# Designs tried in a protein design run: designed miniproteins, single chains, continued (5). Part 16

Each design is a single chain, and the fold is of that chain. pLDDT is the mean over its residues in the fold that is shown.

## One batch from the design tools (miniprotein)

Design m16556
Fold by ESMFold2-Fast:
Structure m16556 (fold): chain A 65 residues (1-65)
Amino acid sequence: SEATKYLTQGGKYLSDGDYEKAVEYFTKAVEAAEEGIKKGEDMTPELRSARGGLDTAKRKLEESK
């Protein structure tokens, strides 16, 4: 799914220390998971993972300033 692709990308950027791109891709993952839920897919675990990744990436980005 798109959410899974964005989750994987966000995780890679987070590991690379590219926190701005990590925020971008985890945000895309949240959006994709929310769209899946709207269409009747069970994307709840992916949405939770995406929100967790986004929170971590945002925190890391703020700490890097």
Scores: mean pLDDT 84

Design m16558
Fold by ESMFold2-Fast:
Structure m16558 (fold): chain A 71 residues (1-71)
Amino acid sequence: SILSYSIEELEERIKKDPNDAEAWYNLGLKYFFEGKGEEALEAFKKALELDPNFQRARAALAFLEGKEPPK
């Protein structure tokens, strides 16, 4: 399934490049779908820290924090 592939890909990407914002974002999505909201929030924060222009990570973070997404 897509969940199994995403974990393996994320672990490989982060191991090779710990600053891969997209890998951190996808890890956040994985945690969110597993009901791990705090872990998802931290992963999205890390993605946005690495890439401040990462609109998807910004929107996901705002959603989890109970804020309306910024315009």
Scores: mean pLDDT 74

Design m16559
Fold by ESMFold2-Fast:
Structure m16559 (fold): chain A 57 residues (1-57)
Amino acid sequence: SAAAEAAARAGAEAAAGRGNDGATQGYVKSHIQAAEAGESAEAAQAAGRRAALDAGA
């Protein structure tokens, strides 16, 4: 959903920092995937953070 994408993008900026597009994209993808799987907001944020770190954040 657009709301999930907006929330994921905002979280990615906070987690990856500005200018780290790979980490930002990884966060967004994992956050949306977890949210679509029915995970809690906290679990979706955790999945996003993990993906951002794996991408070099």
Scores: mean pLDDT 69

Design m16560
Fold by ESMFold2-Fast:
Structure m16560 (fold): chain A 74 residues (1-74)
Amino acid sequence: MALPDDWTDEQAITINQIIADAIRQGLSEEETARRLHETVGMDLPTAKRLYREVLASKAAGREAAREIAREERE
């Protein structure tokens, strides 16, 4: 993931937890971005981009798992 290199390890952990919890709870991109902005001071465009990147990565992982399951059935 494209995180700024000037963030502390604690901030990176917090950001990952917020995004993971938001995806698990089914929160919107805007709600997730707002939580990131309020918690770690991240600007909204960056927060929205990170949310989309994480969500896309999770979607790609699910599709890969489905493809493997199809191959095993054949």
Scores: mean pLDDT 69

Design m16561
Fold by ESMFold2-Fast:
Structure m16561 (fold): chain A 67 residues (1-67)
Amino acid sequence: SEEADKLVQEAARAYQAGDYERAVELFKKAIEIDPKNEAAYTLLIQIYRDLGREEEAEKVKEEFEKL
């Protein structure tokens, strides 16, 4: 999805800028639009771990493993 790809790119820029909460929001939107977007799952897991949000990281990982 072009829309999901744009959200992933915007989320990656937010992550590079240190705006982790914005990055999480945008990656979640990308997954809502394209539930098979492996890049969005992988990056969202990394961000949750960087934030120390291990429970949320594990939930996203479980969703990814069901693809």
Scores: mean pLDDT 84

Design m16562
Fold by ESMFold2-Fast:
Structure m16562 (fold): chain A 59 residues (1-59)
Amino acid sequence: SSMEELRKRIRELIFEESELTLKFLLALLNGDEEKAEEYQKKADEVAKEIDKLLAQLRA
């Protein structure tokens, strides 16, 4: 993939991670520990994909 396409993909994942983090924090505020755990795991998965793509961009 081109570097420009890769950067666009990373931006999309950053917005997805931010949305999941917001949902995690709102679940914590509401005392919904199960949903908080679910959103945290999803955010962690997206963060790992971002790290992988950033490593490819910097290689």
Scores: mean pLDDT 88

Design m16563
Fold by ESMFold2-Fast:
Structure m16563 (fold): chain A 68 residues (1-68)
Amino acid sequence: SKLEELREKARELVEQAYKEAQANGWSRDELLAKLAKILNQLIEEYPDIPIEEISRVLAEAFREVQAA
């Protein structure tokens, strides 16, 4: 389903952003700016999914990556 694709894509993009942030010593603001760009990308790639749902999935992926 498109929702499962969204979850996998969000997880991959957040994992990449988090690893890049740690490797390059990004500030919190730089990481948040990257996450905002990821959100906008996902909204454009998944027009059939409500923005609120995309935002929720991205937030969940971020929490899971931080906890790992």
Scores: mean pLDDT 84

Design m16564
Fold by ESMFold2-Fast:
Structure m16564 (fold): chain A 70 residues (1-70)
Amino acid sequence: SRVLERAERARREASEEELEVAREVAEELRKIGEGLDKGLEKMRELIAKGASREEAMAEGKKILEEIAGK
């Protein structure tokens, strides 16, 4: 495992442009993750209040698209 970790570090150091792209990808994935977390939380809230699966999914999807789409 230590050898693999060292190899990954060497690869990252040798590919600084790839690290820059990786940071941009990580930011986009962070936004998607935030949208998913908030969307799922809203869905749980609505279902707990007796909303239908269809209504809960529509609101969760709306929140995800609003956050991830920025």
Scores: mean pLDDT 75

Design m16565
Fold by ESMFold2-Fast:
Structure m16565 (fold): chain A 92 residues (1-92)
Amino acid sequence: KAEELLEKGREYFAQGDYDKAIEYYEEALRLYEEAGDEEGILEAKVNLGEVRVAQGDVSALRAPVLDGLAHIAKAIGDDELAEELRKRAIEE
């Protein structure tokens, strides 16, 4: 379900319809968050960051990078670092 929304967002992004791409990526992100799918959450955030960079906002890459680092921190068992990195990602 969320994967189909990511695919639709990618199609709109390729067409230059950034508003539609963001809409579909945000919906996919919500579904992945409800499911607790950390990989899906990261993928949706990376896609949102790509759209914002295409619109000229290079700072939008910060959140996906921090989320990626948080995923790695959690994988190595550093839950405190993972929480801090995710908190920083949402504060921009």
Scores: mean pLDDT 72

Design m16566
Fold by ESMFold2-Fast:
Structure m16566 (fold): chain A 52 residues (1-52)
Amino acid sequence: KSPEFIEAQKELEKQSVLNLKLIVLGAPTKEIDENNQKVDELAEKADELAKK
């Protein structure tokens, strides 16, 4: 597995934790939506890297 895969997985976990914090803190829906989109992007990136 590439180092890029490990880094992508760490970023995904970090963004997922931030997403939960934003929801709990009552952040604006726009910020939550933007963070959700970033989480999805990182998840797809990690999945693609895992296939190599």
Scores: mean pLDDT 77

Design m16567
Fold by ESMFold2-Fast:
Structure m16567 (fold): chain A 74 residues (1-74)
Amino acid sequence: IDELKRLLAELDANPRAMEAYLLHELQGMSYREIAERLGISEATARRYIEEARRLVERLDEAKKRLLEELLKKK
C-alpha cells in the first residue's frame, strides 16, 4: 500500500507520462503522433512511455496488496 501510494504520487507528478503511455498502449499511437498530440518531442514521448511502463509494472505488484485490503473490507 505504501508502495502503491508512492507510485500514484509519481503518476500524479508526471500526468503527461501516463497520458503518453495510455495513448501508445490503448490507442496504438506512434511516438511521433503522441509527441504531436502532447506538444513534446519524440525523445520526450519515448522517455515518458518508458517511465510510465516501469511504474505500471510496479503497480501490478502493488495492486495485489490493494485487492487484499479491499477484500477485507467488504
Scores: mean pLDDT 71

Design m16568
Fold by ESMFold2-Fast:
Structure m16568 (fold): chain A 69 residues (1-69)
Amino acid sequence: AEKHFEKGLEALKAKKYDEAIEHFEQALKEDPNNTRAWNNLAVAYLKQGKTEKAKEYLDKAVELDRKAL
């Protein structure tokens, strides 16, 4: 999980959004409660102009944070 999340962040910084999405999706497959991965996946989609998908993933991150409280 940690390795995929780190690779996703590196890809996001390099503006390789497709690679970032793939790495964050792998991180979430290993740990679906990784709120940071949900948030960064949303950012990657937003950078691609996929605003509706970005909103869905942001809503998921918010819902997980709300359940953790």
Scores: mean pLDDT 81

Design m16569
Fold by ESMFold2-Fast:
Structure m16569 (fold): chain A 117 residues (1-117)
Amino acid sequence: AVKLTESGGGTVAAGGSVTLSSKFSGFDFSKALKSWQRQAPGQAPSGVASISPDGKAVGYAPDVAGRATISLDNSKKTSYLHLSNLTAADTATYFSVASGEDGEVYTGSGTPLTVTG
């Protein structure tokens, strides 16, 4: 079975930074398009960052551009999202999304982030 397990959320002060991780299992990590999305309470999910299967092409949403970095660790089968200069607007549940070579989309259960102050 395919599984994405996110971690790294919690409560962080405004102006701080956080690194979220997503560990992949049961999946061909090297062939997946990987992205991060976030969902604030009562809102639809919105895109944050994406990275190509080879790690060479990255994309960021305008509201996080310059503050976000998406990266891959192929040996650990893990994707990372680093966010700096956090604001209250970054308060959301963050979840990883992967598109397999079969065209199926997989989503993790999410990791909540609260930004205070």
Scores: mean pLDDT 85

Design m16570
Fold by ESMFold2-Fast:
Order: C-alpha cells, then structure tokens, then sequence
Structure m16570 (fold): chain A 80 residues (1-80)
C-alpha cells in the first residue's frame, strides 16, 4: 500500500541521514589527522601511531554504519 511505501521511505531517509553524519564525521576526522601528520616531521613510530588512530576511527564508523543499516533493514522488513 501507499502508506507502507511512505513508512519505508521515512525509515530509509532517517537512517540514511544518520549514516551520512557518521561517515562525514569520520571522514573529516581522518582528513584532519592526515593533514596534521603531513605538516609535522613525524618519526616512523609516530606515523604508525597515526595510521592506528585512522584505522580505529574507520573501524568505529564501520561498526556504527553496520548497526544503522541492520536497524533500517529490520524496520523495513517489519513494515513489508
């Protein structure tokens, strides 16, 4: 029904906005860290530490994104 389609669109829209915020925040943080690292005379150890921080941010963002996607899929399935 049209009502089910509208409910699905709302769930997808809200989840997509949340996903976009998480991705934007993580991307901005990673880009800032890389930009700072590029300006500094980093040792090998400091470069490894920077890459670890970037990996941690990326993994946290992936986990949050996966949770949002799974919640969206569950809500859509419940409406269908």
Amino acid sequence: SKEKEEKIRKVVFEGTLELMRIMADATDEILELRREGKRKKLSEEEREELEKKIEEIAEEAKKKAKEIIEEMEKKVAEIK
Scores: mean pLDDT 86

Design m16571
Fold by ESMFold2-Fast:
Structure m16571 (fold): chain A 59 residues (1-59)
Amino acid sequence: SKEEVIEKLKEYGLSEKQAEALIENAHNPVIRKAGLKELQELGASEEEAEEILEKAQKV
């Protein structure tokens, strides 16, 4: 669900507004790639970052 993806993003240090913006733009490959890098810099593994962004696209 959207709420679950927001909570996971907040766990990595994003604000609720940042999480919502990333979800709304997750279908944009440029923004998705930037989000993947940001999540990895915040401590997510590449696999974890890819999984959460894939779920964001499906919301």
Scores: mean pLDDT 80

Design m16572
Fold by ESMFold2-Fast:
Structure m16572 (fold): chain A 73 residues (1-73)
Amino acid sequence: MDLTADAEAFVAAAEEAVRNAERALEEGDLVKAAAYLAAAKLLAALAKNSGDEEAEKRAEEVLERVKELEEKM
């Protein structure tokens, strides 16, 4: 089972979802922003639960960013 490879894919997708959420917020699309933030949280949680140390650190950074963006909504 390639949990480490999956973890890298999940955290990369989470980082992309955060960037998409930031863009949606700049455009005033709160519905899209909320959807991207929800996706980022799910993907970051999957990466964190993989046991990959590097993915976990990046996932924690994603979760902090999501928290900051949710406070602006």
Scores: mean pLDDT 81

Design m16573
Fold by ESMFold2-Fast:
Parts: structure tokens; sequence; C-alpha cells
Structure m16573 (fold): chain A 84 residues (1-84)
């Protein structure tokens, strides 16, 4: 099911952004690890954004859930940037 696959990919990329923030917080004193996790969080956010657009096109009823995941993914990315 395309809608299920797109939602799973959105959730996977959202989880990636969340994990990047967790790793940055655990390694605050290591600038290279923080910078790497900032880059990773940015890419996960970009992927979440692209996938949520496709998901909303395939099934508009998923828009509230998709938008919430995208908003949280953006917050995780911003928080990693604030650690850098």
Amino acid sequence: DRVKTLMDLVKSNYSGAKSSLKNAKLNKDNKKIVELNADMAKEFYKSTKALTAKLKEADPSKSPEADKLLEESKKYYKEVEDIV
C-alpha cells in the first residue's frame, strides 16, 4: 500500500532526526559529532518534508499526522543547530 509505505518512510525519517538530536546532546563537547548530527538532522528533515508532501497528495486525510511529524522533525533539526 503506497499510503502505508509513505507514512512508514515519514516516521522513519522523523525518527532519524530525533536520534540525531539525541546523539548531539550526548556528545555536546565533541564539535565534529555535533556537526555531523546537525547535517544528518537536516537531511532527515528534508526527507520528511518531501515524503509528507507525497503522503498528503496520496491521502489528504493523513495531513494532520504528517504535518505534526514534519513540525517535530523541524524542531529536532533546529535544536541540533542550536547546540553547534
Scores: mean pLDDT 87

Design m16574
Fold by ESMFold2-Fast:
Structure m16574 (fold): chain A 77 residues (1-77)
Amino acid sequence: SEEDKIVELAQKNKEKLLEALREALRLAGFSEEVIEKSVEKFEKDLELAPTDEEAKKNVIATVKFIDTALGTKFLEE
């Protein structure tokens, strides 16, 4: 499915997405505590996403947020 492809892409690009998420949240004005918790949650959701539907939805939403905030194209060519 398209959702499974996004999860696979996120797993393949984990390190880049973790750093991109930190950058996006800093640009949005969030505190370092909020950034750390958000990154920890995203990393956990990535591990659970293959077998957990809520984790999968969270991963997809986070990747879309990163692309929107930074102008990256993880989901588009």
Scores: mean pLDDT 83

Design m16575
Fold by ESMFold2-Fast:
Structure m16575 (fold): chain A 55 residues (1-55)
Amino acid sequence: MALSEAERQARIAELQATYNMSPERAQVVIDTAEALRAIGDEIDAELARRKALAA
């Protein structure tokens, strides 16, 4: 599931405060984390489908 805009902004602010990173870098970190989550969801769905199709 995608982060809400409010959650995304909160995480950007936290990364800037904690790690002294630019908002551009914080945005890339959040975007990468969301992409990895989407890939994980696709893998889980594929594994479930393969189990359902097993004879």
Scores: mean pLDDT 76

Design m16576
Fold by ESMFold2-Fast:
Structure m16576 (fold): chain A 70 residues (1-70)
Amino acid sequence: GLEEAEKKLEEAFETMKKGIEEGDEKKYEEGKKKLKEVVEYLLKTHAVPEEWLEEVEKKLKELEELKKKA
């Protein structure tokens, strides 16, 4: 259900973060792809609060900025 999708979202963020920390572009892009797939799934199949989406977008932006500084 929703909780399982949220777990996959968290795993995607962790994969992206590890990709940045390790300088592994493939891992970063894999995490980003998984993140996109989970978000698209949640938006199509579940009633997702606007606040939740804003938090996801904020975390994604923070990771993208971290990658630019690395």
Scores: mean pLDDT 78

Design m16578
Fold by ESMFold2-Fast:
Structure m16578 (fold): chain A 58 residues (1-58)
Amino acid sequence: LSEEERRRLAEEYRELARRAREEAAASTDPIRAVALEFLALAYEVDAELAERGLLIEA
């Protein structure tokens, strides 16, 4: 991936993480909220990996 593509991919994952956190905040089910927070953390990790060029052809 080019550096520009890595930045774009990282931004996409950060947006997915933001949306997951918003869904978690709106959830009335604590188990579902925790699962969405976990998903948001996974997206944040993927964003960092993408930016560092460690996420290969995602």
Scores: mean pLDDT 80

Design m16579
Fold by ESMFold2-Fast:
Structure m16579 (fold): chain A 67 residues (1-67)
Amino acid sequence: MKIPRIAFENLVALGRHQLAHDPERAARIAESLRQFGETVKEEDPELSREAEEEAERLLAQAREALA
């Protein structure tokens, strides 16, 4: 796939931005990051792992903000 790293960075930035405005949306973006990681797993295993780690961090932060 073309430009997967840029797509990843954009999703991360969007998720972090939404943490301040809409934590529920940030949690949904974390799910999108997890799906992205699964999609690139065969072509870029390192990027896949980074996407999974960032998704877990975003989800944890979103849940903390909602508590």
Scores: mean pLDDT 81

Design m16580
Fold by ESMFold2-Fast:
Structure m16580 (fold): chain A 79 residues (1-79)
Amino acid sequence: MEEEKRDIFDEALRRVAEILREHLKNLTPEQRAELLREFSRLVGELMDEIEKATSVEEAKKIADRFIERFRELVERYLS
């Protein structure tokens, strides 16, 4: 269970890192700095929530919500 939670966390980070990589070129330096700061904050929240999850299924839901929140954050900078 612990190892599976780490895999879920790592996969979520990989996916949001790909989203970041794709969109960083379209952002101003100021927007990039703000996005990276928010990303760091959200990663901390994700780690705490995944550790509190009682099952692998719950951890996956938490990771999916994290990815969705990050996509919404990026979309706000691009609109």
Scores: mean pLDDT 79

Design m16581
Fold by ESMFold2-Fast:
Structure m16581 (fold): chain A 74 residues (1-74)
Amino acid sequence: MRSFIRIRVDDPAVIPAVKALIESLGGEVLAVDEAGGTILATVPTEAVPGFPERLAEATGGKATVEEVVPIEPS
């Protein structure tokens, strides 16, 4: 099962690190808005509890999770 995650990025230079982290967790980057500082991605739901901490570590605190929406079968 997967969750949608919306990530806020304070520095576009950390976008590659965010993408690498998502990929390492078996996730997928859906959209990147460099001008707005936003990344939309999916990650395994099991990765969600640790994701904000790993994101802060990978980016030096320059990216944060703003929203998490579980993908449920309709």
Scores: mean pLDDT 81

Design m16582
Fold by ESMFold2-Fast:
Structure m16582 (fold): chain A 55 residues (1-55)
Amino acid sequence: MLESMVKTGLLAVKEGLISPQGGLDGVRRAAEDQLGPEGAKEAEKKFEEELKKLK
């Protein structure tokens, strides 16, 4: 679930559908709602790490 949310957000950023910041905010919010504060922190960290690799 966490990996799926991160991957979906990254794909949307790659396709130009949303900004990197928008993707980060969306993934963080979704993870917090579904997995709680720990899930939100993990999703945010993974999303930022994957964004660095896309450079």
Scores: mean pLDDT 77

Design m16583
Fold by ESMFold2-Fast:
Structure m16583 (fold): chain A 78 residues (1-78)
Amino acid sequence: DTDRLRVEALGELAARILRDHGEDAAADAARAAVQAALAAGETDPRAVGDRMLEAARAAGASEEALAAVRRALDEMLG
């Protein structure tokens, strides 16, 4: 499924960006949110992206790291 692959790639991209900002807990939270969404049958990349950003914010990610993830999501999802 193309949407599932897109969601998984998006999760890896977000986790990488968060780790590059030193936000390891937020990267783990973002990955957990992706897996939870997929387990619930959610494969809409934008909806999963929103869940990842909320999870990263709840885990204490900086606004700079969240802005970088948001930009990457917008570029990937077009």
Scores: mean pLDDT 84

Design m16584
Fold by ESMFold2-Fast:
Structure m16584 (fold): chain A 60 residues (1-60)
Amino acid sequence: SLYEELLKEFLSRGLSEESARAAAEAFVRTVQQNPWLLDDPELLASAKSVIETHYKEREA
């Protein structure tokens, strides 16, 4: 599933288990609310990066 793929990715990028779960959930919600993001790889990558940074900064 998209959630499990994202969870693994965020964990591999150094997020804690708690932050990785929250980030994966936030990204899945963002895509569900904005399905056109799946048609734009640049926007999709940007949204993922913003969510990752947000949850990483919350841990610091």
Scores: mean pLDDT 79

Design m16585
Fold by ESMFold2-Fast:
Structure m16585 (fold): chain A 70 residues (1-70)
Amino acid sequence: SEEEKAVIERAREAARKYGKEAGLTDEQIDQVARDAENAARQLLKAGVSPEEAIRIAETAAKMKAYELAS
């Protein structure tokens, strides 16, 4: 539970960081954050370690932010 919360928080932070860097609107940043949170939850359910789940979710958030900026 605490581990899951930490992973989700890190994914949301990445979404905010990369979304702002990419020049996204607050609405778009919120969408990237929700997508990153869902990805993190899915990875944890699949048995991926918290550390690896964070790395994958952060990478996904970055890619999505830059995709929406194009």
Scores: mean pLDDT 83

Design m16586
Fold by ESMFold2-Fast:
Structure m16586 (fold): chain A 66 residues (1-66)
Amino acid sequence: LSEEEKKELKEILKKYLDLSEKEAEILVERLKTWSEEEKERLLEFLKSRGASEEDLEKVREILDKL
């Protein structure tokens, strides 16, 4: 995962989950250990919080690299 992809993922998570910088950093590190089912649940939750199709596609692309 590139620094740019990590930053983009953190910004999307902060936007929809109301996370601090530290909380987003911790979540991104934990995502590396998540199952496919947990990742799909995150995407569904982000969608429920109003994430755009563009943001959801970006998150899915990054999660697929983890």
Scores: mean pLDDT 84

Design m16588
Fold by ESMFold2-Fast:
Structure m16588 (fold): chain A 58 residues (1-58)
Amino acid sequence: GKLVRALQPFPATSPDHLAVRPGDLLRVLEEVDDKWVLAQDAAGRRGLVPKEYLEEVR
């Protein structure tokens, strides 16, 4: 999937969410809708992150 970087902090407020910090690199596994992606971090953790919190790296 696409490589993306977190632009701002996102706390995990649901079991389905992935918490991210600014500068975290993630892979997009699936675009679940127009607002959310399923992403994986460098530690192999997976969860939903808002698209607006992410930028494409490549």
Scores: mean pLDDT 82

Design m16589
Fold by ESMFold2-Fast:
Structure m16589 (fold): chain A 63 residues (1-63)
Amino acid sequence: SMEELYAKGNELGKKAREYYEKGDLEKAIEYLEQAIKYFEQVDPVLAKVAQKELEKLKEELKK
């Protein structure tokens, strides 16, 4: 269901945040990319917001 896909996306997004807070940018990026795949199926607006955050994290990783 759409509700299950949204819940899975949120779970993965929460894991991305937890890894970011621990300083693990690589894992934060990995989980956020997974969350975006779920959000794209149910909420394209939220997916675009998450994609912008993903690009910021990728830029941080390069530094």
Scores: mean pLDDT 86

Design m16590
Fold by ESMFold2-Fast:
Order: C-alpha cells, then structure tokens, then sequence
Structure m16590 (fold): chain A 66 residues (1-66)
C-alpha cells in the first residue's frame, strides 16, 4: 500500500524506527490540511525529530499523498 511504502521510506531515508515512522505517518495525516510549519513543529514536539528530519518527512508525505 502507499501507507506501507511511505512508512518504509521514512525508515530508509530518515533512519526512523518502524514505531517512529508509523507515529510520524499518524501525525502527518492528522495535520495534512495545515501549513507545513505546523506539521514540522508537531513532528519535532511529539516525536522528537530534528527540524531536518521533520522537513523531509513532510516533503515525503506530499510526494506520496499530495
């Protein structure tokens, strides 16, 4: 599925664990209609991602689901 492909991409490209990648997907899905800055902040605050990791996760989400 696109969901599983995205979760795999987060693990491979950002070095996230499967648990972190699944949580990142949930956060991005919840905030999909908000500004990218809100999505980045949510990933950093709730999951402890770096700004660079959060930005790449948002860009990947748009690539798969935008």
Amino acid sequence: SKEEAFIQALQEELGLSEEQAREAYKILKENRNKDSTVQIQALMERLGLSEDQALLAVQLYYKYFG
Scores: mean pLDDT 88

Design m16591
Fold by ESMFold2-Fast:
Structure m16591 (fold): chain A 60 residues (1-60)
Amino acid sequence: MIDEEEIRRAMALIEIGIAKLLASKGKKEEALELLREALERFRDDPEVVALIEEAIREIE
């Protein structure tokens, strides 16, 4: 059974994927904005924060 914390992490990974897709389409600024908003929403989860920060560095 998947709990809410597992679902929250899955949603963060989906947002990272969407941001990477946006960056590949030349929408780098929109991708970075999406990731920074995700960083604020997932601030309480250090593992998710690390994944989002890595994605931001990769897109920059």
Scores: mean pLDDT 79

Design m16592
Fold by ESMFold2-Fast:
Structure m16592 (fold): chain A 60 residues (1-60)
Amino acid sequence: MGKLAEVIEDYTAKKPDELSLKKGDKVVILEVVDEEHVLVKNLATGEEGLVPKKYLREIE
């Protein structure tokens, strides 16, 4: 299982491979793509996509 994270600020997808997120959403980090982007799954919607890492806080 990937790392659990919480969305700390609203994010609107800017590219077709990105995912829009709302502050307070819970996501699983599936893969670290680069220093700025991670592939996540939104646990509320089941949707997957890329998001900037800075919008997430890892949860233990």
Scores: mean pLDDT 82

Design m16593
Fold by ESMFold2-Fast:
Structure m16593 (fold): chain A 65 residues (1-65)
Amino acid sequence: SKQYFVDSITLAVDSLKQQLSPANREKLDAMVKEFKEIAEKSSWEDVKEAAARLAREGQRLLAEA
């Protein structure tokens, strides 16, 4: 279940990258890498918090012209 959640978030974020500038894609890729590292080592609560943070940062990058 945890792996399924992580994979689902990763796929959603990968789709978001198609809408970003190259510089913002690179920033988002770094954030996804950090999220995956947290997901390997952390509790469900920490993984959910990390996913929420990733979603907020992704939306912020998308809103930047």
Scores: mean pLDDT 78

Design m16594
Fold by ESMFold2-Fast:
Structure m16594 (fold): chain A 78 residues (1-78)
Amino acid sequence: SSLEKAIKELEKIKEKYKKGEISGEEALEKAKEVILSNEEVPATVATGLVLRAIGQLIDGKINAEELIEEMIEELKKL
C-alpha cells in the first residue's frame, strides 16, 4: 500500500539523519514531502504533522528523529 511505502521512506529518512548523512532540516523537509505526497493520509493528520515540521524549521529548534518517529506511528494507526 502507499502507507507502507510512506512508512518505509520515513524510516529511511530517520536512519540517514541518525547516521549524520543529512541534516535535521533536510530530514524534516523530506518527511513533509512523504506526508504531502500520500493520498491515503487523511488531510487532518497530514496537516497536523506538516505544521509541526514547519514550526520546527521556522523556529530552528529541530527534533527531527522524534518528529519522524511520531509521523511513522501516526501512519501505522491508519
Scores: mean pLDDT 86

